Designed miniproteins, single chains, continued (2). Designs and how they scored, part 106

Each design is a single chain, and the fold is of that chain. pLDDT is the mean over its residues in the fold that is shown.

## One batch from the design tools (miniprotein)

Design m7678
Fold by ESMFold2-Fast:
Structure m7678 (fold): chain A 70 residues (1-70)
Amino acid sequence: MLKVDMEKAKEIAKSLGVELSDEQIEKLVKALLADPNISLSRLGELTGKSPSQVRKFIEAARKAGLLPEK
């Protein structure tokens, strides 16, 4: 079971103006780990967030080392 620093992930989302719950962050991480090529529109559907907001969060989280690179 892969553990992501949820506190740090929340802080990144808040700093970007993207408000994500723990459940939304968990869904995003699990979806990306299962399919690294998953579309931003699909991730938005899973979390209820816009594809643009999801993209900003993923990009920042990868740069911060919270998510593995492809």
Scores: mean pLDDT 72

Design m7679
Fold by ESMFold2-Fast:
Structure m7679 (fold): chain A 63 residues (1-63)
Amino acid sequence: MTHEEVLALLERAFGHDFAALRLPAPSEAELRDFEAALREMAAAGTAGPQERALLAALEALRA
């Protein structure tokens, strides 16, 4: 994926996620757990095609 593609995907997901967040979890702990699990998966090397795209998006945001 290209940096531009990743950024567009991130914003698209963010915008869409905003609407989804309207129906979100009742606890922030669940969000934390999800974030931690995602990080562990990336570090563990369980990177699938979807994971790689997500990792690229995360790095692009921090880069």
Scores: mean pLDDT 53

Design m7680
Fold by ESMFold2-Fast:
Structure m7680 (fold): chain A 73 residues (1-73)
Amino acid sequence: SAAAAQAALAQQQRAYNERVLQAYQNNDKQGLIELVDELRQQAIAQLRAAGLPDSLLDHLDQQTEAIKQQIKE
């Protein structure tokens, strides 16, 4: 169900945030960029498996590019 898919995404997001915090504490900008790319690939696979619309992929792409830009600064 959509609710189960959303719950799974939320759980994965929490685990991902922990990894991001660790990379941030180590001041590892390259590691942070790689984590952003990894999350995007995982999210795309999950969205496609759930049959969600391409507009969500566009939104996700814009968000991940903005995050990468912030990391590079």
Scores: mean pLDDT 76

Design m7681
Fold by ESMFold2-Fast:
Structure m7681 (fold): chain A 72 residues (1-72)
Amino acid sequence: SPIREKVIKYTAEMIRNVGDMVDEILRLRQAARNGTPEEKQEAQKRIDELAEKSRKKGAELVKAYNEEIAKL
């Protein structure tokens, strides 16, 4: 069905968005693991900024999905 195709497409895009965020967070944490307190604080700031960007992208994907299914 058209709805099923949209669900599959947007679910795949959301999974990719979250996966990219998790991979980058793990990389940042690993790089800062033996760092100074200042380096650990900077890494946490970058993690927080990355999480916010991912949250915004997720909201945009949900909005686009809802607009597309409303046309069906």
Scores: mean pLDDT 82

Design m7682
Fold by ESMFold2-Fast:
Structure m7682 (fold): chain A 101 residues (1-101)
Amino acid sequence: EIEKIKEIVEKLKNHPNAGPLLFPPSESNTEWWKKTKNPVDLTTIEEKIESGEIKTFEELKAELEQALAEIKKYYPKDSPVYKRAEEVYDFGLKLIDEELS
């Protein structure tokens, strides 16, 4: 299972729309980052997999859903980041659903 989880995250990192999602937002959002402490970027999610904090497809699904929800909360619906995040994370959720079926 962990090998497939790592494969899914690697596919997301290599997605054409993944650029804005690779690393956390800029330091200008310091108060937001201080409050959330939740992963919204693919690098932080990958680090949680390597540390053993994410071990199952269900845990990865929850992390991707939470990351997308945080992005949708802070970015306008018509922004490029919002649209690109939907495409990347929805793709990841589809891959997870195929493994859970």
Scores: mean pLDDT 73

Design m7683
Fold by ESMFold2-Fast:
Structure m7683 (fold): chain A 92 residues (1-92)
Amino acid sequence: MKPLSFVERLKRLIERAKAEGLSPEQIAELVLFQIWEVLRLAVMENDETALKEAREAVDLAIKIFKELGYPQELIDRFRAEADELIARAEKA
């Protein structure tokens, strides 16, 4: 069986966190932490594929947050923080 992609792992993480009753803010912070960890490792390993997967994961997370009815302010903050993390990793 192929190991799960970062995007698939993130999707399952969000589904589990929602099932456990975590708040929208807690889920957004958890997702940001996972993206930060992947980007940190990608910079260390010079892994352009992981950078691409991080961008795809941000788009997926935003789609899920919209489907869950999260506040637009929370989604906008999440995107801004994630874009900053990605920009910093691309510059490294």
Scores: mean pLDDT 80

Design m7684
Fold by ESMFold2-Fast:
Structure m7684 (fold): chain A 60 residues (1-60)
Amino acid sequence: DPAIEAALAAAEAFVDSLDLPEARRAALKQHVRDALAGYDPADGPAVAFAGRVLLEAGRA
């Protein structure tokens, strides 16, 4: 799905721009990939969904 691929690429690029330890960046990228694998179009745009996943993970 091009929309999911674009959302994942944008999320990974954003995570790589963060001043975080490499292990934390890798964990955030994996978390977004896993979440997008279960993504439902009824939850809204894939990019917005990926953004919410990152926000939730950042608060943990």
Scores: mean pLDDT 78

Design m7685
Fold by ESMFold2-Fast:
Structure m7685 (fold): chain A 69 residues (1-69)
Amino acid sequence: MLSPVDVKIAQLSQHASDLGQRLGLRVQFRVHDDGVVDIYVNGELVAELDMKTMSLEEGIELLERRLEE
């Protein structure tokens, strides 16, 4: 079964993908075993999100700020 952290990472990744499509950006993810998600836009690291300590809402808010700059 997926952990609550894995579910949050999946939902964050879906939201980031949807934002990337809407904004015309190439978004890529690296998920670390410790629950940290690295988000890349056009090959540049824009965010590192610790989904063990961060809520889904906090992750989405930070991601939106980074992608909509």
Scores: mean pLDDT 78

Design m7686
Fold by ESMFold2-Fast:
Structure m7686 (fold): chain A 58 residues (1-58)
Amino acid sequence: SMEEEIEKQIAAMKASGPLLLSEDKVREEIEQALSPEKFKAHRAALEAERQAELLALG
C-alpha cells in the first residue's frame, strides 16, 4: 500500500541519519510524490495564486 511505501522511505532516511525536516513534513512530501493527483491539485492552486497576483498588477 502507499502507506507502507511511505513508512519504508522514512525508515530508509532515518537509517541514513536524522531527518532535516519533521517526520510529518517528510511524510507529506513522499505522499504527494506517490499520489500525482494530489500533486497536480497542489500545483494548480499555486499556479492560480500566481495568475491572480499577475492580474492584480495589471
Scores: mean pLDDT 73

Design m7687
Fold by ESMFold2-Fast:
Structure m7687 (fold): chain A 92 residues (1-92)
Amino acid sequence: MTLWVAARLIAIGDILDEEFKLAKEKGLPREEMVKYLNEHKDELNARIDELAEQRYKEIKERVKKMIENGELPTVANRIIAEDYKKEEEEKK
């Protein structure tokens, strides 16, 4: 699993969480919310891509600190840290 994929999943989660909170405030059912997201799919994908680039940098910094501290709290984080290490080695 690449750090980019992890960053994109986080960006998707952040955007969907914000949209879900707005839908709950309006009392919209989940089905109507899904229709809204589908109608704005292209705009949401553009926002996801931009946010994913920002999250990618944040994840790289977080993974670097975890590696330096020797602390990997989950198997998923360990896989991400290993992927980051391989990317660093390719530059040498």
Scores: mean pLDDT 70

Design m7688
Fold by ESMFold2-Fast:
Structure m7688 (fold): chain A 95 residues (1-95)
Amino acid sequence: GGFTMDPRVSQLLSRARRLWGEVLRDPTNSDSVRELAETLLELARLFAEAGDRDGVESLLRQAEGLYRLAERYNLPSTPFVRERVEEIRRLAEEL
C-alpha cells in the first residue's frame, strides 16, 4: 500500500469533491454531472496506473451513485455517465 498520494490525484480528488457539492446542490445541472463523470474516470485511470484497486473500486461506487442520480433526474447526460461507469468497471476488472 502506497500511503503517499500523487499531487495530481490530490488535485483531482479536490475537484471531484467540489463537483459533488455542485451536483448535490443542483442535481439537474447536466454540465456539473458530466464534468464529475469525466473527473472520476480520470482519477480511476491514475489509481489503475498506480495499481490501487481499492481506489478504483471506491471511484466505481461514486460513479454508480452519480449514474443513479442522473437516472433519477432524467438527465440527457445519463448515457454519458453510464459509459464512464463501464470504463471505470473495466479498469477495476483489469487490475
Scores: mean pLDDT 86

Design m7689
Fold by ESMFold2-Fast:
Structure m7689 (fold): chain A 75 residues (1-75)
Amino acid sequence: AEAEAIIEQNRAEHGEELRRSALEGVREMAEGLRNAPSVGEDTDLSVAALVRAMRNAGMAEETIAEERARIEAAL
């Protein structure tokens, strides 16, 4: 895919540190949500933000779906 090629090129030039930082942030958010989830709209907003952050970090859709399922199981 064209988006995949752009992401790969950016990673090769400048992306490794930025992606690592973003991925660490996503993992921290996921653990925080599992430890102290809010209910209702706050939870939905947090999950949506986490999914968005995972996509920005370049995670595969399959991995995003698995992580989302784990979070939902903890709620």
Scores: mean pLDDT 65

Design m7690
Fold by ESMFold2-Fast:
Structure m7690 (fold): chain A 71 residues (1-71)
Amino acid sequence: MKKANELLLASIRAEVSKLSPEAQAQLEPLIKELAALLEKYLEASGEERRAILLEIHRILQEIHALINAAQ
C-alpha cells in the first residue's frame, strides 16, 4: 500500500477525532468508502485510475464539508 494513502487516512481520522461523537458517526462510513477507493486506485490503470481519482476527490470534498459543518 502507498504510504501516502496511510498518511491521508490517518490525517482525516485525527481531524474527525476532534469532532462530536455524532459527527464522527456520520463521517465513519465516508472514511471507509474513501479507504476502499484508495485500494481500488492502487490496482487501477489508465482511464479507470482517473475515474477513481475523481471519485476520491468527490468523497474528500464531502468529508471536508461535514468536518467544517461540525466545527
Scores: mean pLDDT 80

Design m7691
Fold by ESMFold2-Fast:
Structure m7691 (fold): chain A 85 residues (1-85)
Amino acid sequence: EAVDISVYDELIAKNKEGVEEFLEEEEKRLEEIREEARREGLSQREVARRVAELYGLPYTESDTPAEIQRRYAELLLKKIKELAE
């Protein structure tokens, strides 16, 4: 059960690259939504709905943009943890 240090370094490098790529893709997707919102004059509620649809998050008419943002943040943290492990 000796961990080869070179294999360990490669696993860390792969996890780091995967996390960085994931965060870059997420930032790009969010920027696309923000740009569309600016162009179409979308409300914060409509932006929250699009984020919920994009990530398969639960959405109801009673949910606030802040509640959707919280659900998105929880999903993002879970994915970062999964990629880092």
Scores: mean pLDDT 69

Design m7692
Fold by ESMFold2-Fast:
Structure m7692 (fold): chain A 95 residues (1-95)
Amino acid sequence: MKEEIEKRREKLLDFLREQGVSDEDLAAMERVLDNLEKEGAEPSIIDRLLEMLKKEPDVNATIRLAKRLAEEGVTPEEAAKRYGPLVAFLVHALL
C-alpha cells in the first residue's frame, strides 16, 4: 500500500502549504509522515491526521507547539492531558 500512503502524504502536505505553513514546519511534518510510515501506519492514519489538522483553528500554531513539546522531552501522554490527542499524536511521531 506504499502508493496509497504516498498519495495521502502529498495531499496532507498540499493542505499545509495552502495554510501557509513554513518550509521548516513542513519539514517537521514530512518527518512525522516518515516516522508513521516506518511504524507501518495504514493509509487511513494519514487521512485521520489530515481531518484532525483541518479542524484546527490555527494549524501553524499547533505544529509549532508539537515541535516545541517534542524538543522539551514532553511525553505524548502529558501532551494529550494538556493539549489533546492531535498534539500528543504529533509529539509521538516527532520523537
Scores: mean pLDDT 83

Design m7693
Fold by ESMFold2-Fast:
Structure m7693 (fold): chain A 60 residues (1-60)
Amino acid sequence: SPELERLQREVVRVQEQLEALAREKGLPLPDLVVDGRGLSRLEFVERLLQRFRRELRRVE
């Protein structure tokens, strides 16, 4: 469905943002696997992004 395709693309964008942030700060990127399904993966990625940002703030 176009909705799921859009969400899947958003998951990829969030993953790319995580990678860019990790690179800038010299931290290891959390291993995020993107699959053909978007909804639960998007929620997972959002949670992981929040955790990563929190930990990043701690290290700095």
Scores: mean pLDDT 60

Design m7694
Fold by ESMFold2-Fast:
Structure m7694 (fold): chain A 82 residues (1-82)
Amino acid sequence: KETELVARLIGLVLRRIGLMLEREITSDPAKLAQLDAQEAADDREIGRILSELEKINPQLAKEAKAFYERVKADLEKVRAEL
């Protein structure tokens, strides 16, 4: 289960990066709304996975959370430049 949680977390983080890049090249309001909704759902799921990891491996969860917070901060910075 721990390996599955880590794999899901990595996949969601990569997907979030992809969504951010897609948002930059998208001008269709309907598509932008869809991307925003998907990003919000993925953020919620990442938080849930991190909480589950903390119960199994607190040290790994701390490292994963620190990594994701860094990624999130960088993505928000890129978004501000759009």
Scores: mean pLDDT 79

Design m7695
Fold by ESMFold2-Fast:
Structure m7695 (fold): chain A 100 residues (1-100)
Amino acid sequence: SPAAQAVAEAAELVISWLDEELAAKLQKGLDVYKANDFSSLENQKNLLLLTRVLGAVMAALGTRSVQELADRLRAHADDPAVRATVRAAVQAEFDRFESL
């Protein structure tokens, strides 16, 4: 679906802007999303983390849909302020998730 493509694209862009450790954690969630494989609690947790992170990045950038998020990330790929905002939102969500 167009929405599924937008989720994959936004996630791939966010992952490409992260350090190796954070990128690897989100990549697991994206792999689960693409495979539609909910067979384990670990897969469910990785997908939940991905959805929470995308929601946090959307909120930080003021976007109202995943398509708008993907479009904004593409348009501002070379903008250090946008990249810093994305990395900060991802880190804050990981910190919140690990405190649960």
Scores: mean pLDDT 84

Design m7696
Fold by ESMFold2-Fast:
Structure m7696 (fold): chain A 88 residues (1-88)
Amino acid sequence: MTEDFDELYEIATDESAPLEERIEAAKKIIELFKNFLENSNVDLDPSDPIIQGLIKILEELRKHLEEVGAPEEILKEIDEIIEKLKQK
């Protein structure tokens, strides 16, 4: 899962990549996070440096996608994941 995320993140934030590929990579990232949060039942500690790093990565991804005009549904799903990572 982590290796797939890194690859998808690189595509989604690549300024030279086609918009369609960036959106598809972002959708796959959203799916990975949803599956992780739904299936793992892990207690998330917002003070954990790893969780803080993931929040920053998702915030940067959201900015890149908003800048290129990604659909609002994609941006909202990223916002939902960030909120879940910030909550207990």
Scores: mean pLDDT 73

Design m7697
Fold by ESMFold2-Fast:
Structure m7697 (fold): chain A 65 residues (1-65)
Amino acid sequence: GAETAARGGKMIVAGVQSGDEALVARGAALLRAGGGDEATVKRAIDGAKNNDGKAVREAVLAAGG
């Protein structure tokens, strides 16, 4: 659902910013649980790595419906 996807997106951003690969993996798992496919998860991670908050937000919205 939307709340699970949003939490996943926040964890991906935090993990990328801190260099915590385990946190990125946990965030990606939540984004998948929220409804994200692999392309959506990749967009969120790539967006976070590029400091593209719009790409991360759009991926979270796509995952959560």
Scores: mean pLDDT 85

Design m7698
Fold by ESMFold2-Fast:
Structure m7698 (fold): chain A 87 residues (1-87)
Amino acid sequence: SALERARELARQLAELEVRIALGEDVEAAEERARALEPELEALYAQLAPEERREVEEEYMKELLRLYRERGHPAVDRYEEALAKAKA
């Protein structure tokens, strides 16, 4: 479904964002993110607002998971943002 595909793309974009933030293969990660972004935008046009929120939550959860694993100092900020989004 469009929702399942959007969640998959959100997870991939989260991984690329973490790579960029940590300075790992930045150019290749930025190029891949730019290629995926139009597909996600097209899917968002097909999704209800509630489904878009689910995709955003999936993105934030994956960012938090990856930042915890990689030791990025922004992890606390993403945890706070995710908690606020669920409240």
Scores: mean pLDDT 78

Design m7699
Fold by ESMFold2-Fast:
Structure m7699 (fold): chain A 80 residues (1-80)
Amino acid sequence: SVNDLVQEMKNIYSDVMRKYREGKLTVDEAQDAVNRIAALQKELLALGASKEQVREATLIEASMTAILMDLMLKEREAAM
């Protein structure tokens, strides 16, 4: 259901945020999480989710992408 997809996205986001705060999140783990969130958001749209549900999903995807970009930037800076 749409509610199950939203809950799955929230669970992924919660796990990623915990690992990120602990300094344990890898670039590969963040990339996998972003890819899964994007797939879930597309499924949510296909199922006719409400505007509010789509907005919540979009904010989660944006936050996850920002975390991935931050990790990638830090990796690039460490290699210089």
Scores: mean pLDDT 86

Design m7700
Fold by ESMFold2-Fast:
Structure m7700 (fold): chain A 58 residues (1-58)
Amino acid sequence: SDMEKGMQIMRESISQSRTWDEVKQLVLEKGKEAGLSQEAVDAILKKIDEREAWIKAL
């Protein structure tokens, strides 16, 4: 599914990136390349924002 592909792209982007901005950029680029729906891309970006906020709150 698009969400499964998006989650995989997110995990790989996190492992390759030094900043959350780089993670978001890679997700946008790789998501577009993989043909993910805009809905799936938006959902993954929201998960990244929630993850960043959670980590910063620790």
Scores: mean pLDDT 78

Design m7701
Fold by ESMFold2-Fast:
Structure m7701 (fold): chain A 96 residues (1-96)
Amino acid sequence: MTPEEIAALAERVLAALERVRKALGGAELDPAQREALRRQIEEALRNQDFDMLKEMALVLTAAGDDATLEALLALADPEQQAELRRLIEAQRNSKV
């Protein structure tokens, strides 16, 4: 994945997180907090940090952003992808 593709995906994940946060009654992120989270997401995507990928997948599922979710899943290996899809389906079926 190119640095530009990682940056684009990170922005899509961050936008989904902001939508979920707003739906839960959270305040808007200030510019410094937003930039810090964007960098953390980019680092997780570059390093394929599975724990962070799980958190991002759950956020994208809550936001209903299936296109970004499929792009995120494509970064995982087949075993990780199977586990992520299991978590996504469990969240969709449990609907808070």
Scores: mean pLDDT 79

Design m7702
Fold by ESMFold2-Fast:
Structure m7702 (fold): chain A 65 residues (1-65)
Amino acid sequence: GEELAKKLEEAAKSASPVLSPRDVGLAVGLLEAGYSKEEAIKILVDNGYSEETARQMVEVAEKML
C-alpha cells in the first residue's frame, strides 16, 4: 500500500543521519567475506563502533544482500 511505501521512505531517511553509506558498506564487506552477523558486529565494535550502531549496520547490510 501507499502508506507502507511512505513509512519505508521515512525509515530510510531516519536511518541516514545515524548510518552513512560507508558504514553500511563496511558491514556488507564483512558479511560477503563470510563472517556471521555476530562476528561482524564484534569486528565493528572492536573498530570503535558502539554495539547498537554495529548491530544496525549489519541489519541494514543483511537486507541489501
Scores: mean pLDDT 72

Design m7703
Fold by ESMFold2-Fast:
Formats: structure tokens, sequence, C-alpha cells
Structure m7703 (fold): chain A 92 residues (1-92)
């Protein structure tokens, strides 16, 4: 649902903002803020596009060793995955 999608996007954003600044994390935050904006406007297709871009930058940050806390990685990954699933259900 829209409410579930926004909830999980906002949870992921909150967690990402606790991380040290890096180009990957900054882009993940930027795209996630756009995903939230589009989801609130009812544009779930664009919200999904930006949520997927945010997830891709988060994965690059993990692979680059920017984040080493496995529990935090798992929490952010779960929030992003749940947000993407909720957006896909809102489109279909």
Amino acid sequence: SREEAIKYLEEALKLLKTLPSSPYIEKAIEYLEEAIRYAKEGDYEKALEYAKKAAAYFIEAVEAGVITDQDLIDKIREALEKAIEALEKAIK
C-alpha cells in the first residue's frame, strides 16, 4: 500500500542519515528523498524507479566498505526491499 511504501522508505532514509557521509550514501539519500516525494504524489512508477536507484547506491556503499555494521546493513536492506515490494503492489 501507499502508507506501507512511505513508511519503509522513511525508515530506510532515517537509517541512511545515521551513516558517515560518502558519495554513495549521499546519492542513496537523494534518490530515496525523491522516491518518498513521488510516492506521496501518487506516482508509484517514479517512486519505484528512484527507490531502486537508492538501493543500488546503498549496495555500492556496502561493497566499497563504507558500512561495516552487518546488523545496520541488514536493517537498511530489509527496509528498502519492503519499500520496493510495497511500491510494486501499489502499481499492480
Scores: mean pLDDT 86

Design m7704
Fold by ESMFold2-Fast:
Structure m7704 (fold): chain A 89 residues (1-89)
Amino acid sequence: AVLTATGVVAEDADGTPIVVAVLDTSTATVAVGDAAVVEKNGKSVESTVSAVTPLDATRAAVTVRLSEEDVEYLGLKVGDRVTVRVAVR
């Protein structure tokens, strides 16, 4: 299965680019290490879920780390909105 949400580009405490998205987990569980795709402007990059924070019974916040190359390729800046797709079982 695939969960899809809008994410926001941010930086972690070390200055590493990240995307934070809230996923609907009512029908599937998301785990650290799950495959993630980040899309913007018809371009996509592959990464993995680096953190999961449960918000309630049906939602979780996920963090996806990006490389500097991924940020350049997608043309991202902090505060930008992107599409996040996470592969779940």
Scores: mean pLDDT 84

Design m7705
Fold by ESMFold2-Fast:
Structure m7705 (fold): chain A 57 residues (1-57)
Amino acid sequence: SEAAERARRAALEAGAGGGLAATAGWGKQVMSDMGMPDEEAAERGARAGEAGAAKDA
C-alpha cells in the first residue's frame, strides 16, 4: 500500500538499509490493518530505521 511505501521511505531516509526499510513498510501495513493511524505507524518505521543505522555505526 501507499502507507507501507511511505513507512519504508521514512526508514530509508533515517539511514536504514533496504532490508530494515522493507520490514518497516510491512510492519506499518500490519499496524494499519489493526487500526493504528498512518502517522503513528510511519513514525515507528522511522525510529526503527534510526535504530538500524545506529547498529551499523
Scores: mean pLDDT 60

Design m7706
Fold by ESMFold2-Fast:
Structure m7706 (fold): chain A 66 residues (1-66)
Amino acid sequence: SAEERRRRQAALAEHQQRLQDIIEKLVPLSIALARETDANKRAELEQQLGDLVKEYIAEKKEAEAG
């Protein structure tokens, strides 16, 4: 019980760090997308942002489930 609780707390801390790392990547990509005028490059940046948003949602869901 106590060992399981410690493992869950450690896993939650790891998930929280991953969420912060994703946010740090999202900010510069959002700025790049806002400034980009080339349609092909905008599509690439939108895909990269979408992938990171999906990763964030997945990590948040795992953190909430643990």
Scores: mean pLDDT 83

Design m7707
Fold by ESMFold2-Fast:
Structure m7707 (fold): chain A 94 residues (1-94)
Amino acid sequence: KIEEIKKLFLEAQEALREGKYLEAAEKLKEAAKLLVELAKEDPEAVKEFLPLLEEGIKVLEELSKVVPEEEKPFIEEAIEFLREALKEIKEILS
């Protein structure tokens, strides 16, 4: 899981650099899903990824302001998904 999560964040970053915003959003959603699973299995391991998840949310928030109107709902859905995942992880860590 840890190697898969790292790969998904790297792939999301590469997609962002290429202007593939929908692909980046999907990679971040997949990473967030795996992070929720990791938090339940290994709470200590998930802590190193929290800054990356929070940064991903901020990047998508900025993208939602500039992407074409037809892409905006998909970016906004990804933001909501990541925020809910972050909340769930913080609840598990409490």
Scores: mean pLDDT 84

Design m7708
Fold by ESMFold2-Fast:
Structure m7708 (fold): chain A 63 residues (1-63)
Amino acid sequence: SRSEENKRFIQKAIENRDELVKKVKEGKATPEELMHVVALYQLGLVSKDIGEKALKLLREMLG
């Protein structure tokens, strides 16, 4: 189900938070990794600076 997929997606993001933050800072994150960081930002698990940067990069990559 979508709920189980979303739960797994969020769990994976939490487990890889430090690596995902590093990739966002370096501008090397993939769209999937940027979506993970945006999910973490919505949960309050990353700083506003990182969350805003991930949102900006995701918008630029996806249109």
Scores: mean pLDDT 81

Design m7709
Fold by ESMFold2-Fast:
Structure m7709 (fold): chain A 60 residues (1-60)
Amino acid sequence: SLDLAKQIAAAEVAKELGGEVVDVRVEELSSREYRVTVTVRLPDGSEKTVELLARFMPDP
């Protein structure tokens, strides 16, 4: 779940910004909610940090 959240968040941010993921941090807010902080290097050489809220319903 956590690794999948990191991968999905990183992939979406990189896709939207058209850049390369350089760092991904995850903070657990609750059993089903995570704050994911993704840092992406853009084509112009600048870095941008995006914070996402990821919410998961775990399988039984």
Scores: mean pLDDT 75

Design m7710
Fold by ESMFold2-Fast:
Structure m7710 (fold): chain A 72 residues (1-72)
Amino acid sequence: SMEELKKELEERIKELEKRAKELEPYFPQQAHQALLLVEIARRSLEKGKLEEAEKAVEHAELIVQEAERQLK
C-alpha cells in the first residue's frame, strides 16, 4: 500500500542520514550529496510524491554504498 511504502521510505531516509554522517570525515563531498538527496526525498514525501522520494532515496543509497565500498 502507499502507507507501507511511505513508512519504508521514512525508515530508509533515517538510515541514510546516519550512514551519510558517518561517511562525512572520509568522503565529505559524497556525504553532502547524499544528505541533499535525503532532504529532497523528505520534501517529496511531504508532498505525497512517492515515486520522486523513492528515486532520491535510491540515488542516495548508491552514493553511500559506493563510498562505503571505498573504505574496504
Scores: mean pLDDT 87

Design m7711
Fold by ESMFold2-Fast:
Structure m7711 (fold): chain A 66 residues (1-66)
Amino acid sequence: SEKVERANELAKKLGLDHIEVLEVEEIPSLNYLKLTVKVDGKTLQIYAPGLDDEALEKALRALGVL
């Protein structure tokens, strides 16, 4: 999907080569994004507040410290 492609482009731009975004789901009722990501061979699901590119970046930066 477009959001998954955008998230992976953003991860690459941030230098997060150990992170692959598999799924991005919007939860508009809670104003959250749900991300399914692969980090160092492990599949994780995380929630990030917001629905925009800033929310995606914040979530990816948080994963980048793992």
Scores: mean pLDDT 80

Design m7712
Fold by ESMFold2-Fast:
Structure m7712 (fold): chain A 76 residues (1-76)
Amino acid sequence: MTPEQLQKAEELEKKALDAAARGDVETTEKLFKELVEVLKDDPELAKERLLAMAKMMEALGQAESAEVARKLAEEI
């Protein structure tokens, strides 16, 4: 993983949290798919990041977005 890929992943995670906070599950799913693509060379890291995002979203009351993250993690 390059530092640039990790920075992009963090930016996508922040955007996904912002979209989920607005109730925009469709945009959140799109951002998570982009996150998986950025991290495609390390599927275990991608899964770990998605599960961490799901836990954070559940804590923030964003259950639908959390479920999308868990589903994508299971597909890895």
Scores: mean pLDDT 85

Design m7713
Fold by ESMFold2-Fast:
Structure m7713 (fold): chain A 82 residues (1-82)
Amino acid sequence: SSLEEETDKLIKELKKLKEEALKQGNYDTAKYLADKYNKAVSLKVAADILRSIGEPQSVVDDLLNKARKIAQDGIEYGKKKL
């Protein structure tokens, strides 16, 4: 879905910001971004599993929206700190 594609794109952007923080030696920012990345990925994986076993699209979309919000919050923080 477009929501799934947008979620994946945000998670990838967050990963790039985490790698940039590491390259700059900004370990506090890198740790914060890594935590947000892990949480967003976990929610996306849960959404993928629930979709695969036939759970309602509304449940899948709720998890994807939660992953998106976490990824967006992480990206916003990373852009301010880097």
Scores: mean pLDDT 89

